Designed miniproteins, single chains, continued (5). Designs and how they scored, part 103

Each design is a single chain, and the fold is of that chain. pLDDT is the mean over its residues in the fold that is shown.

## One batch from the design tools (miniprotein)

Design m19573
Fold by ESMFold2-Fast:
Structure m19573 (fold): chain A 91 residues (1-91)
Amino acid sequence: MKLTVRFIKDGEVVREESREFPTLQELVDAIEEAMREAAKRGWELEIRIEHPSVTALVGLAIFAMAVAYELGWSLEARFEGNTLTLRTRRE
């Protein structure tokens, strides 16, 4: 399972990380850590997740939306095949 995280400041990508995770739990933990780091820095975030199960991607989207709500963020989720893209949204 592949996770790509892009940290965005003023429309520019300031950090990009890509990692593979063998378990869903490690992927969940990585998503939460990325969101917390972005919140701490006042940065926007784009997360791209590749997973063979669409059901798992839906679960990950719900989890990320819950974390975003706690952080006071609006988050957009896009599904394309076996890929989920999560992005912070400015209202």
Scores: mean pLDDT 83

Design m19574
Fold by ESMFold2-Fast:
Structure m19574 (fold): chain A 93 residues (1-93)
Amino acid sequence: PPPAPVTTKTTFHPDGTVRLETEVDGAKGIAEGHVPGDVRRAFELAERLAKAIDEALKQGAKEVTVSADNEEQVDEAIKYLKEHAGEEKIEIR
């Protein structure tokens, strides 16, 4: 079968909040975090979270919500997503 289409929308807010929305084959993943300082660093962290959420959705998750404010929390969120792969709903805050 053809690969499922992946759509990702990233929004940067002036207060440093980054919101990432990913949709794969009708399943939705949302990541939200506050990254003070560099917009480039915020983008890199959002991209790492987006990839982990995409992998969780491909493994059977239907809803994924992640909140992370720094790189350490992003790394822990990615580990949690890998450990809970296949669960229908995953929430990290």
Scores: mean pLDDT 68

Design m19575
Fold by ESMFold2-Fast:
Formats: structure tokens, sequence, C-alpha cells
Structure m19575 (fold): chain A 71 residues (1-71)
């Protein structure tokens, strides 16, 4: 694995962790679905600034939409 591949995998993993945190916050009644979605959107935007590829961003947005729709 080269350094760029590792960087993209780390950013994707951070995004998935963020999505899991948001889903759990809604399930625990700590956040509304709207608050959790807004928070996830901000985290994905930060990952884009850190160099996440358009493909990584597209996958994370799709994963977030699917995960939050199931709550």
Amino acid sequence: MDEEELHQEVLEALGLIGIAIAVNAVKRGKDTLEEARAWVDRQIAKLEELGASPETIARLRADADEALAKV
C-alpha cells in the first residue's frame, strides 16, 4: 500500500467512524436526525479539506444517507 492509498483509507475510516457516532447519538436520543446529519455533513467537508478524493467523499455521503435513513 502506498502512502496516498493509506491516506485515503484513513480518511474513509475517519468518515465511517463519524457516521457511526452520529447514528449512535440519534439512537441514544442525544441528537435529532437533523442535528446528526448536519454534523456528519460538516465532518465530510473537513475530510474533503484534508484531501479525501471525490470517490471517497461520494462513498461517505452514500453511507451516511443509508445509515441515517435506518435510524
Scores: mean pLDDT 84

Design m19576
Fold by ESMFold2-Fast:
Formats: C-alpha cells, structure tokens, sequence
Structure m19576 (fold): chain A 88 residues (1-88)
C-alpha cells in the first residue's frame, strides 16, 4: 500500500507539471485513499489524513488549480465520514 501511494504521489507531481490540475488532485486523493485503507480501523489516522488532504487542496487552490482542490476537499469529506463510522 505505501509503495502504491508513493507512486500515485509521483504521478500527481507529473500531472501538475503538465498543467493538468484535476488529474494531479485525483492522484493525490488516490494516495490518501490507499493510506486510509491501510488505517481503516484508526479514526484518528483517518482524521489526520483528511486534514492533510484539505491542506493540499488549499495549496492547489492558491496556485489556481481549483478543480484539484475540489477533488481533494471531497476526498477529505469521505475520510471524515469513514472516521465517524469507525468511532461508533
């Protein structure tokens, strides 16, 4: 899982260099989802991953990659929901 998440992070950087902000955001989100899958039983880790995705979204939006930011914010919301479900 960690190696696959790293590969997705590298793809995100390549898409950002190509000016494809949406694809870059999708790959950052995919990396986050793989890390969440590895920690599905840990709501605190899921919340920290969601916080990280929101910070990445803020950075992408500041650079004008609005579509990437939207993908990251939506993925963060999904991880926050999963964390809440695990806490029950």
Amino acid sequence: LLEKAREYGEKAVEYEKQGDGKKAGEYVAKAGLLLAEAHSDDPEVLKRLADGLRQDGDQYEAQGYTEAAEVLYKTAEELEKKAKEVEE
Scores: mean pLDDT 79

Design m19577
Fold by ESMFold2-Fast:
Structure m19577 (fold): chain A 106 residues (1-106)
Amino acid sequence: KDEKLIKQLEQKTNDASQQIKNNLLLAAENKGGDPNLAQQYLNNSQQILNDAVNYANDVAKLSGTEEVKKKADELINNLNNSYKQAQNDAKKYQEKLRELRSSLSA
């Protein structure tokens, strides 16, 4: 039972990490120059993070076992670290796009 819950936590947090990365990259790309759309993608990434963290905490509470609680805490920490990494990656991508646009506009 706990092994199945742990696998579900791993799947949900991994899916959230991928969706966060996609939203942050879309915000950085901002192809149309729309600040409202960019802000929407940033808000979506925060919402996905919050939902995944809440899910992990809820599963830990429902299981009541130390094994599931420990795994949930580990996955929450990993997700927060992945979020910070994705923010850094998106910033580097945005900087690279600016360099490429500058080169093409010469």
Scores: mean pLDDT 82

Design m19578
Fold by ESMFold2-Fast:
Parts: sequence; structure tokens; C-alpha cells
Structure m19578 (fold): chain A 93 residues (1-93)
Amino acid sequence: SDDEIISLLNEIESLAENLYEKGKISLGDLNALRDRIGVISIKLALDMPIAEELNVLAGELETLAQELKAKDPEAAKTLLSLSEKLRDLASKE
């Protein structure tokens, strides 16, 4: 559902903002995630297909999780869980 996708995107943005405030990710990483979320949100509002964009965002979270694995293993695990949820939602689009 659109509400489930919107909730997940908001959770991802909140986590990314928290990680940036703690100095765990760069401003570039935060902005890249925000830009991707913005594209998905616009496409969702326009009733456009978003399966590809959800899978791209999942891949971006997987890359970030790998980078964070040594510095913040709990955040890395959360990012991987969120990426799995994105891929599940993409499969249902």
C-alpha cells in the first residue's frame, strides 16, 4: 500500500538524519538518500511505477550498511532490514 511505502521512506530518512547528526555518514550520503526518497515520493504521488526505484534505494542502503558494519553494527543491521522491506514492497508493485 502507498501508506506502507510512505511510512518506510519516512523511517529511512529519520535513520539517515540521525546517522548524519552522530557523524556516522557524510552529508553526501544523507543528500543522496533524500534525493532518492524524493524521486520515489513524486512518482508515487503521480501513480507511476516505483519498483525499480525501490530496488535502487535498497541497494543504496545495503552499500551504506557495509560501510557502517564496523563503526555501527546495529545501524548496519537496521539498514539491511529496511533494504529487505524495500525489496519485498518492490516485488508487490
Scores: mean pLDDT 89

Design m19579
Fold by ESMFold2-Fast:
Structure m19579 (fold): chain A 59 residues (1-59)
Amino acid sequence: DLQQKLGQLDLNTLPQKVQAVALFLKSHPQATNKYIGDTLELTESSVRKARAQLEALLN
């Protein structure tokens, strides 16, 4: 469960963009990359990279 794993991470050690995406996903676990990008003023590519980094850290 991504939301449970995100709750266990020390987000302060993560890059700013990864931290922002992680916090957003805790509140909006079904958010699309476009919606996250539009809300956080990031490109979809930046959101995809941040999510890939989170998945690597959580697995």
Scores: mean pLDDT 76

Design m19580
Fold by ESMFold2-Fast:
Structure m19580 (fold): chain A 86 residues (1-86)
Amino acid sequence: SMREEGEGAIKHLDELIAQLEALLAQETNPELRAQLEELIALYRETRKRLEAALKAGDIERLLQIMREFEKRSLELGDKIAEILDA
């Protein structure tokens, strides 16, 4: 169900945030640090929005948040790839 998918997404985001924070703690490149901080902020904001939508039972809002997250996550991933390719 969409509710179970949303609950799974929150758990996965919590795991990804922890992994990204561990990477940030070891990163010395200031440009890459800035992009990692943006990605962590996006994941934290998305997690809060997903939790609020699940609490409200708003499946349409849940879908919207997931679509926005996918787009923004890809945009940040492209920026990180450009830094690593330089």
Scores: mean pLDDT 81

Design m19581
Fold by ESMFold2-Fast:
Structure m19581 (fold): chain A 89 residues (1-89)
Amino acid sequence: SHHLQERYQREVDRILKELYEIVKKKYGEKEAQERVEKRKKDLELTRKTLDRVRDFDVEELKKAQKEAPTPIAQVSLGLMIAEKLFEEE
């Protein structure tokens, strides 16, 4: 839902800000910016993948899992496949 998406985005922004301050203190501003940007892109790729596959069948989910952009997306897709196979029994 829109409300859950807003809560998720606020939490992501808070955590990334915390990561930025920690890395900046230890390694400097450039390193902090680079690391936060990489993590932000990874989280967005994972979210977009999981949003896209919400209504996929087992065959479509298996194809999506082979192309999964992150380990979290790959595991989540594997669980979705297992759950759908259980429902089809």
Scores: mean pLDDT 82

Design m19582
Fold by ESMFold2-Fast:
Structure m19582 (fold): chain A 78 residues (1-78)
Amino acid sequence: MEELKERAAEHTIGLVRKAKEEAGAKKVVIKAPEISDVTRAAVEAARAALPDVEIELEETDLPYSEVEAYDENGNKVA
């Protein structure tokens, strides 16, 4: 359980950091098919590591996770 939370946190932090550094993202929306304790812990870790980026967590009806990033003007960036 803990190893899974750690890996999920590292992955999520990496995704948000990449969006910030490559696209200038100020907001990242993570859409997950299930909002589990692992998912919540990963998002909390990313918020702690990258406090200057707004991170939102949403549930999706899709069987896979999606990530959307937005710049300072609210435009969607990859």
Scores: mean pLDDT 77

Design m19583
Fold by ESMFold2-Fast:
Structure m19583 (fold): chain A 81 residues (1-81)
Amino acid sequence: SHLVKEEEVEELFEKEAQPALETLAAEAEKAGMSLEEALEGIEKAEEALKKHANEELKEKIKKFAEEMKKRLEAAAKKKKE
């Protein structure tokens, strides 16, 4: 497959990957999704986003997915119920 060019990495991350992962995390929180289901959703989205990404973009996607997982874990820890 043709991979994205280095100069497109930041644009693709900011326009496609980052919004997709943020939206998924926000929807999981809003829907009252279990932490396990939310984390699995982030991992599946990460793998899908990496499918045609170059190594630089894959690393950015991985780091941001880890940040979203930490956000979901922190939100779950703050819940009283």
Scores: mean pLDDT 74

Design m19584
Fold by ESMFold2-Fast:
Structure m19584 (fold): chain A 96 residues (1-96)
Amino acid sequence: SSMKDREELQKLVEEGRREFERAAKEGERIIREMELEEGTKKAREIMHETVDRVSKRLEEHVVKSVGPEVLEGTEEYREGLKRLADEKVEEIAKEV
């Protein structure tokens, strides 16, 4: 039903937000424990992996609801999220 589809999408978005927040905290820990350059690189990798995992789940849900034609813009969307992740890592690195 449309209600279940909406609830499932909301759940996936909330789970993605929590995973992004956990990845940011792990990134901060890594930057604090490693040399800044190495820690920043590893934090970026972890956050990019989180973006890819979350994006894949959202894409799978959208394909089920609308169809595969909607995926033509997904690479640009995913790269946008990775840029936000890079900005978050830079912010954390400045605070450490």
Scores: mean pLDDT 78

Design m19585
Fold by ESMFold2-Fast:
Structure m19585 (fold): chain A 89 residues (1-89)
Amino acid sequence: EISRETLLEAVLQSVEENPQVLDAFPQFSPEEFAQLFVDVLLEDLPALTGENLRELLEQIEAALAENEAPEAVKSLYVLLKTVLKNLGL
């Protein structure tokens, strides 16, 4: 199980590595966006496990394959992929 603190640090680092993600969410600071992203994952996933995070990434990747995905979804895919990398997953 991934702790909230470990996930938040990985998300913050991933946002710093991908600042263009915030272009889709201009109303948020990097810290506000990272906290919101973590809160959404905690609400939507049954548990913060590498398996659940990979499953979410695969679902987003499938949606992107249809070429109709909004830029915000593409940005979230890049961010989540980087988060998994920074978690060693």
Scores: mean pLDDT 78

Design m19586
Fold by ESMFold2-Fast:
Structure m19586 (fold): chain A 61 residues (1-61)
Amino acid sequence: MKEQIREEAKELAKKLLEEGVPREDVLHTVARWAYERSGGDNTAAVAAAKAALEVIDEYEK
């Protein structure tokens, strides 16, 4: 269930980083997207934020 949102969150984070969106804005955008996509599920938003953080960390290296 939450796995699909997590993978989509990683793809969204990659797209935003490629467009030059700042790290903080990427995290907020992905978390909000996941919250809305799940119908207000905070657990899904947290999982998506963690997935986005993994992608951001890779881009900072």
Scores: mean pLDDT 77

Design m19587
Fold by ESMFold2-Fast:
Structure m19587 (fold): chain A 94 residues (1-94)
Amino acid sequence: SEEAKEKLLEEARKLGFSEEQIEILEELINTKDVDKVQELLAKLFELTSSIKSEELEKVTKRADEAEEKLKDLPLNIQAAARALEVFKVDLELK
């Protein structure tokens, strides 16, 4: 739903997500191209390169749990759920 997408992106802005993080979430939600999903996930890791090894285990666990809950949904939606959890952890560390 376009309305559900807009609401999600607006809530992400209110939580303090950067415009670059919001752009990645929007592109992941809208893409049906697996190659584009891989490109956006690589960009995600570049934006979160400051996450230290101890925090990386925590963010990986939360991201994996989010993907597992959505495993029957398209890969782009699973990737968006992973990105959302990674960005939430990044905000918690600031």
Scores: mean pLDDT 73

Design m19588
Fold by ESMFold2-Fast:
Structure m19588 (fold): chain A 123 residues (1-123)
Amino acid sequence: MEEEAKKLAEQASKGGTTKIVQKLAEAARQAAINADDKEKFERYILLAEEYTKALASLIPELEEGGKYVIEGARLLPVDIQKGKEYFDKAIEIFRKADPLTGDSSAEIIRQNMDKAIAEIRKK
């Protein structure tokens, strides 16, 4: 699993920052909606951590952004408002740290957060 997660992050890196953010946000969403399944939750958190490392290797400031996405995903199933606050912090970091793709990355994170909240509320 860890070796596979590292290979997936390496492949995403070939698509640049936006591709890694897509994979990070998707993993975070899957973690949040599968919080009741420990094995799935831990697997998606591990993927999000490896994508965060890949982002940090390209733009060091995005390490903090990725950490806020991960903490937002952990909090979202327990406290939607607090989870949302962590995602909002991540969005601001992505907008500030990457002038070329930060707005696109922020939108990807926001859309995945909104989808996660919708799925959590349906349960």
Scores: mean pLDDT 85

Design m19589
Fold by ESMFold2-Fast:
Structure m19589 (fold): chain A 80 residues (1-80)
Amino acid sequence: MSLVEEIDELIKKAREAGETTLANNAEIAKRKAVEMGNEEALRRLKAVLEDALRTKRYHVASSVIGVLAGELSFEEMLRK
């Protein structure tokens, strides 16, 4: 129902598929996006996870999500 709940369901599906690295990276990116109130990052994360589960391109998705988490970490450093 909420965007966060939809992402949590997608992360659960990734773990059920045995894709632990993707699931862990997605949880980190989700947490940072929520802490920052970055709704666009949450939408981007959902889209990447949905594409990964549909196409089974988990390694590419894990890399993309890793970049997203890095971008969010740099944005966090700009806050007081």
Scores: mean pLDDT 81

Design m19590
Fold by ESMFold2-Fast:
Structure m19590 (fold): chain A 79 residues (1-79)
Amino acid sequence: SEQRQQAIQALQQAKQLLEQALKALKKGDVKTAIEYLRQAGGILSDKAAEALEKGDVKTAEKLIQQGIQLTQQGIEDAQ
């Protein structure tokens, strides 16, 4: 269905933004990571951005990885 295709596309976009945020963090680019997290949206992305604003990179990485896993699971569940 069109609704299912739109949901899968949205989850794929969110996952890619989270992967870009994680790559930016591994390069030490906290500002760019926060920008990608804000674009991705959602509770985990917002909490990860807040963690980075407080200097807690380890918590942010964990939350981003959880977000990537959840978006991947959502894609698989929608197929």
Scores: mean pLDDT 87

Design m19591
Fold by ESMFold2-Fast:
Structure m19591 (fold): chain A 69 residues (1-69)
Amino acid sequence: SDAEKASEAGKKALEAALAGDAEAAREYTQQLKDYVGPAGGRAAGGMIARAAEEAGQLEAAKSVREAGL
């Protein structure tokens, strides 16, 4: 289902962002947005980016915010 695919993409985006992998975080956030739509992608991307910012992964956080738009 799209919900299961969105959940997996979101988990991978968060894991990549916390690891500092800005490219992977961007790609998984874009996949998440494709499943949940623009509003859901912006909201989820914002939450993932905030977690990355708190972990000190500023480049990955920026990448996720841009992909979630």
Scores: mean pLDDT 86

Design m19592
Fold by ESMFold2-Fast:
Structure m19592 (fold): chain A 63 residues (1-63)
Amino acid sequence: MVAELKKMSPEEAAELLRKEYPEVLELLAQLGGSSVEETLEALKKQSPEEIARAVEAALALLA
């Protein structure tokens, strides 16, 4: 998953998280003090590597 995010565009990575890992988006929104939709738009503005790092950290917290 994380390795695939690094190969995707930011938009593709954000949509993958929305469809397959909505819990990760919810956690990132809670940590950022924003809504899920705001978090999704913010992720589309990040580099693929930064998205992958954020997701990896969120997955560690969910485990």
Scores: mean pLDDT 77

Design m19593
Fold by ESMFold2-Fast:
Structure m19593 (fold): chain A 94 residues (1-94)
Amino acid sequence: SIKDEALELIDEAKEIVEKYVKDEKAKKSLIEYLDELGEEIRNAKTNEELARVLDQLIGLLQLMAQDPSFPEEARKKFAELAERALELRRKVRE
């Protein structure tokens, strides 16, 4: 399902954060926000609600892909996840 794919994408994003984000405060904040987005995906009752959460996830991943404080390898991985999130968003279409 779109929800299952979105939750897998969030888990992959969390793994990248754990591996590559060295600043402990930034790591904690990013993991907490990703966990919040995951809960919002699970709780989404409509395609409109799911689309809004996916838009937030896409925005976060795009910001992380451009953050110069992160290693280049991490930025590339976040960019790849952002593209996957955009494809999921296209499937929802709300």
Scores: mean pLDDT 88

Design m19594
Fold by ESMFold2-Fast:
Structure m19594 (fold): chain A 80 residues (1-80)
Amino acid sequence: EEEKKLEEEIEKYLDEQGLPEDIKEEILELARKVRELMEKAKEAYRNKDQKTLEEIKAKAPALKKEAEAINAKIEEWKAK
């Protein structure tokens, strides 16, 4: 419930900022991926599943690179 409200607030905030649809979609997709990994991490902690936790940790650098790429697109859009 809280997470759904946050997604709606983020979407509304991005609309108010006037970001292009393609950038908004990439931000929302990244947010969805992060949320899915957080949910998976909670379940792995509950089940003491060390292998799944290590797999989640290994995916963090890729998500960081995706975030950096999106930030670069936002900066290019702002420079116009």
Scores: mean pLDDT 76

Design m19595
Fold by ESMFold2-Fast:
Structure m19595 (fold): chain A 97 residues (1-97)
Amino acid sequence: AAAYRAALEQADAEMKKRISEAEKLDPVTAAKKISEAYREASNKYDEIYAQALADGDREVAREANKKSEEAGNLARKYDTLYKELEDAVKALQDALA
């Protein structure tokens, strides 16, 4: 129980750190790195969910599952943004040729 709560807090901290570091980069690279950070966080939350559920820690399992879904949704949104920004840069380069 206590170990799974600590694991959630560690996953939250790692995700926030990765996003903060990504925000220092150019917008295209930042969107890609933020998407990757959310995807990694989603995977970590899913691991915590599976372990907590197996050990009967229903409260932590529910929280981890919700965080996994939210992070997965954000990973997809930032991946879409990354693709749109990459396409916009390519279109600008083609127009300036």
Scores: mean pLDDT 88

Design m19596
Fold by ESMFold2-Fast:
Structure m19596 (fold): chain A 64 residues (1-64)
Amino acid sequence: ADSYIEKAREGLKAGEKGDPQGAIEGARYGSHAALKGNPEGLELSIKALELAAKVGPDIDPPGI
């Protein structure tokens, strides 16, 4: 449980540095921690997904 939160934080930090893959990894670990009953995991997952979207907007289809 605690290791999942730590990995989620690591992925979030990578996303903050501009790594969309790290952000996605953080979201996965955060979601896994949330499923095991840790609400902090959900918050980290949401932040990581927001960072992934921000880093990769030029690759997303224009218009949505």
Scores: mean pLDDT 71

Design m19597
Fold by ESMFold2-Fast:
Structure m19597 (fold): chain A 78 residues (1-78)
Amino acid sequence: SREELLALLEEIREKAKTASEEELKELADQVFQALAEAFPNMTEEQKKQAREWFLELSKDKEAFIRSLDTLIRVIEAE
């Protein structure tokens, strides 16, 4: 559900604050997996683009956290 997705994203956001570089990559993959599960109608192309986007974000902790903040707000507005 969207509520379950929101709770998971908030948990990942908190973990990201203290995450190492390697842990941040794992968290980025968890975000992608959560989105792919919540939106199962995503095409393979859309999944590839989303995965690449989050992998890039995992290189910058502040950018990753800001992106999660934005995503959480968008989901809450639904």
Scores: mean pLDDT 81

Design m19598
Fold by ESMFold2-Fast:
Structure m19598 (fold): chain A 82 residues (1-82)
Amino acid sequence: DEENLKKLEELTKDASPKEKKVAYALFELTKTRSAATVREIAEAAGLSQSTASRILKKLAEKGIVRIFQVGDTTYYAPNMSA
């Protein structure tokens, strides 16, 4: 959806190239599912899990991403309030 991509672009306009890769990977994965793991996001972004985890935490602190646990697994989803 071009509208969602444009909204994502505006939310990440001041983000680094790696932060954009992580954000776009998460949004792509969540088009067909409600949330994704750090491993899935790292694979989609072409980054290490440690790099993806650090960036996801930073994006969550900015309110762009939400973090939650289901059982023993940590999941990530876009935090879009509108």
Scores: mean pLDDT 78

Design m19599
Fold by ESMFold2-Fast:
Structure m19599 (fold): chain A 94 residues (1-94)
Amino acid sequence: DEEYVEKIAKILNISKETAKEVVDFLKYLKSKGYKKERLGILFLTGEVDKIAKELNLSPLAASIAKGLVFLSGIKNLRFPGEEELKKIVDEIFG
């Protein structure tokens, strides 16, 4: 839990507070039964935006959470820290 927060904060150069919002959001999706394979569809249908608003995520945390959900669904997107961020999502949902 704390390890994921620290890794995300370091990779994205954001506060641990914002990183914790992102981790808690991803864990919430898993707790509601959302499967990793469906995260891309969740993004495209606007369900991610709806859930982020319901949980009152900060704008930055909401944007990052959407980015990670999108990244998990899109195989061709590459950026620094991508593999570590994908691994964190895989560990939370796997």
Scores: mean pLDDT 79

Design m19600
Fold by ESMFold2-Fast:
Structure m19600 (fold): chain A 78 residues (1-78)
Amino acid sequence: SPEERAEELGERLLELQKRLQTAKPEEIPALIAELERLRAEAQKVLQELEAQNAPESVLQRAQSLVSTIQHVIDYLQS
């Protein structure tokens, strides 16, 4: 289900954040690319949830996931 995919994407974000804590500067571009792919997948899940008229609480959680991924990307590109 889209909700299960959103949960899986959240777990992948936590794994990427752990990798970022020990990443060397030369590894950062590859991690940004992985975060950009994760953001694209999260946006697709959000679109599927919107198409299915999912409850507002579910939509807000998916929107929060997309926003959190974007926030991490923005900090790394600063």
Scores: mean pLDDT 86

Design m19601
Fold by ESMFold2-Fast:
Structure m19601 (fold): chain A 56 residues (1-56)
Amino acid sequence: MSDLEAAALSGAGELVRLGGLSREEAEKVATQLVSKAKNAEEAGKLIKEYLESLGA
């Protein structure tokens, strides 16, 4: 498993727990955000920014 795959799995879990997304939607969103990232650190930042947007 790559660092980006690990980031996608972690991010999907946070989107379910903190963002209130379904597992399917969370996995789709996390994968899309991770695909835009240059590395795992940027992937984490994008997921955090998405979570903040859901919290308003």
Scores: mean pLDDT 77

Design m19602
Fold by ESMFold2-Fast:
Structure m19602 (fold): chain A 73 residues (1-73)
Amino acid sequence: SLADGARLYEGIAAHERRLLAQTRAEGDKIVAELEKQDPELAEKARQHYEDEISRLEAGIAKAETLAQALRAA
C-alpha cells in the first residue's frame, strides 16, 4: 500500500537523521582532537565530515519528499 511505502521512507529518513547526528558528533570530536596535534590533518577530516553530512542531508531530503508524495497520493 501507499501508506506502507510512506512508512518505509519515513523510517529511512529517521534512521538517516540519527546517523547524521552521530556523524556530526563524531566529526566534531575527531576534528577537535586532531587540531591539537596536526592542523592539516584536522582540515582534511573536517572536509571529509562536511562531505558525509551533505550526502546524508541529501538522502534525508529525498526520503522525506518521497514519503510526503506517497502520503498525499
Scores: mean pLDDT 90

Design m19603
Fold by ESMFold2-Fast:
Structure m19603 (fold): chain A 56 residues (1-56)
Amino acid sequence: SEGRQVAQIPSEVPFEDQIRINQELSRAVQEHHLSADELRELMTKLLQEAVARTKA
């Protein structure tokens, strides 16, 4: 694990969703299709979706 705070997930997001988001980000990094800015945007979108799915 890098521990560079580059992809921090809010504690309000369920642990299962945190794992899912982390896997999606890891896949995007492995594909090398996205720039750093695009990776940040992807992370933001995934986080917004996860938060929207949470109860409250």
Scores: mean pLDDT 65

Design m19604
Fold by ESMFold2-Fast:
Structure m19604 (fold): chain A 80 residues (1-80)
Amino acid sequence: SLEELIEKVKKAVGEALKDADPETRQLAISAVTVAVRAANGDKELAIKGVRAAAQSLRDHGAVTPEQAERIEKAAEEAIK
């Protein structure tokens, strides 16, 4: 289900950013959740959306490049 996918992605991204500050972790979780919801169960679209979200967070200085890469990997693996 969509809610199961969202919960799985939230957990994966939260774990990938476990050592980040809580505000950064929460922002990343929120951004990937929005992307996954927008995909409405389409896994390919969800993966594209999560990549775009991670890149946007990096481009706006909200996360480091290393954190953006970890977000992408964790979310994509959870969606597969």
Scores: mean pLDDT 87

Design m19605
Fold by ESMFold2-Fast:
Structure m19605 (fold): chain A 71 residues (1-71)
Amino acid sequence: MLEEALELVAELFARGSKETLLRDALPDAPESTPKLDLVEAVARAWADEMGLSEEEKERLVETARRLLAER
């Protein structure tokens, strides 16, 4: 589950790189919200949906940040 969530976040960011896809997932996010913050919010939402622990959620977010930085 965690690896699948990480892969989905990475895939959304890598193929999406498109703010529109991230904003479709977070319609209430301000227009000025950085892409990094959007990715973090999406990762946290998926962690909650999957019932991950806070530690696992933090790990997921950190991995998403690293994948974002690799672009």
Scores: mean pLDDT 64

Design m19606
Fold by ESMFold2-Fast:
Structure m19606 (fold): chain A 85 residues (1-85)
Amino acid sequence: MLSEREKLRLGRESLLIALNSMSDEEREQLQDAVLNRDSQKLREILTDGLNRAKPTLSDLEIELANEEIDYLANNPDVSIDSRLL
């Protein structure tokens, strides 16, 4: 059984893989969504990135990454870079 810390780390690492698959234009749109506190746009961009990375991730990693996306979308004041680092 994974600890809560291991689940958080795995979710963040899985989401980071999704972020690394993004184009420069998608990364700029993500930064704009964070700065504008646009929770819907943030969720859409992160979900699209995760879907591109889905073939490289396990079902558990996808589940935990989606939980991290939900957290970030509900907490738009949280810096993605500081959260994932």
Scores: mean pLDDT 74

Design m19607
Fold by ESMFold2-Fast:
Structure m19607 (fold): chain A 85 residues (1-85)
Amino acid sequence: KKLEAEKLIVAARLHIVAGEITGDPEHLRAAVGSAKRAAELAQEAGDKETLENAIKVLEEISRTARRLGHDDVAAEAEKAAQEAK
């Protein structure tokens, strides 16, 4: 379960990089999905460290999406980060 959450965090970070390179909001939406799932698995496992990492990734997605003009994705990432706390 912890390893699965960690893999999802890596996937989310790769999607952030793809979104930065392409400007395609679909990569950032995929990143939100992966990071949200990682946070859920970390919460279920009581893994505070992995949960904190997932929240940081959601915050990074929000900043990246806002900078690229995808305010809808940024708001979704912010909401997910807040709900994970």
Scores: mean pLDDT 84

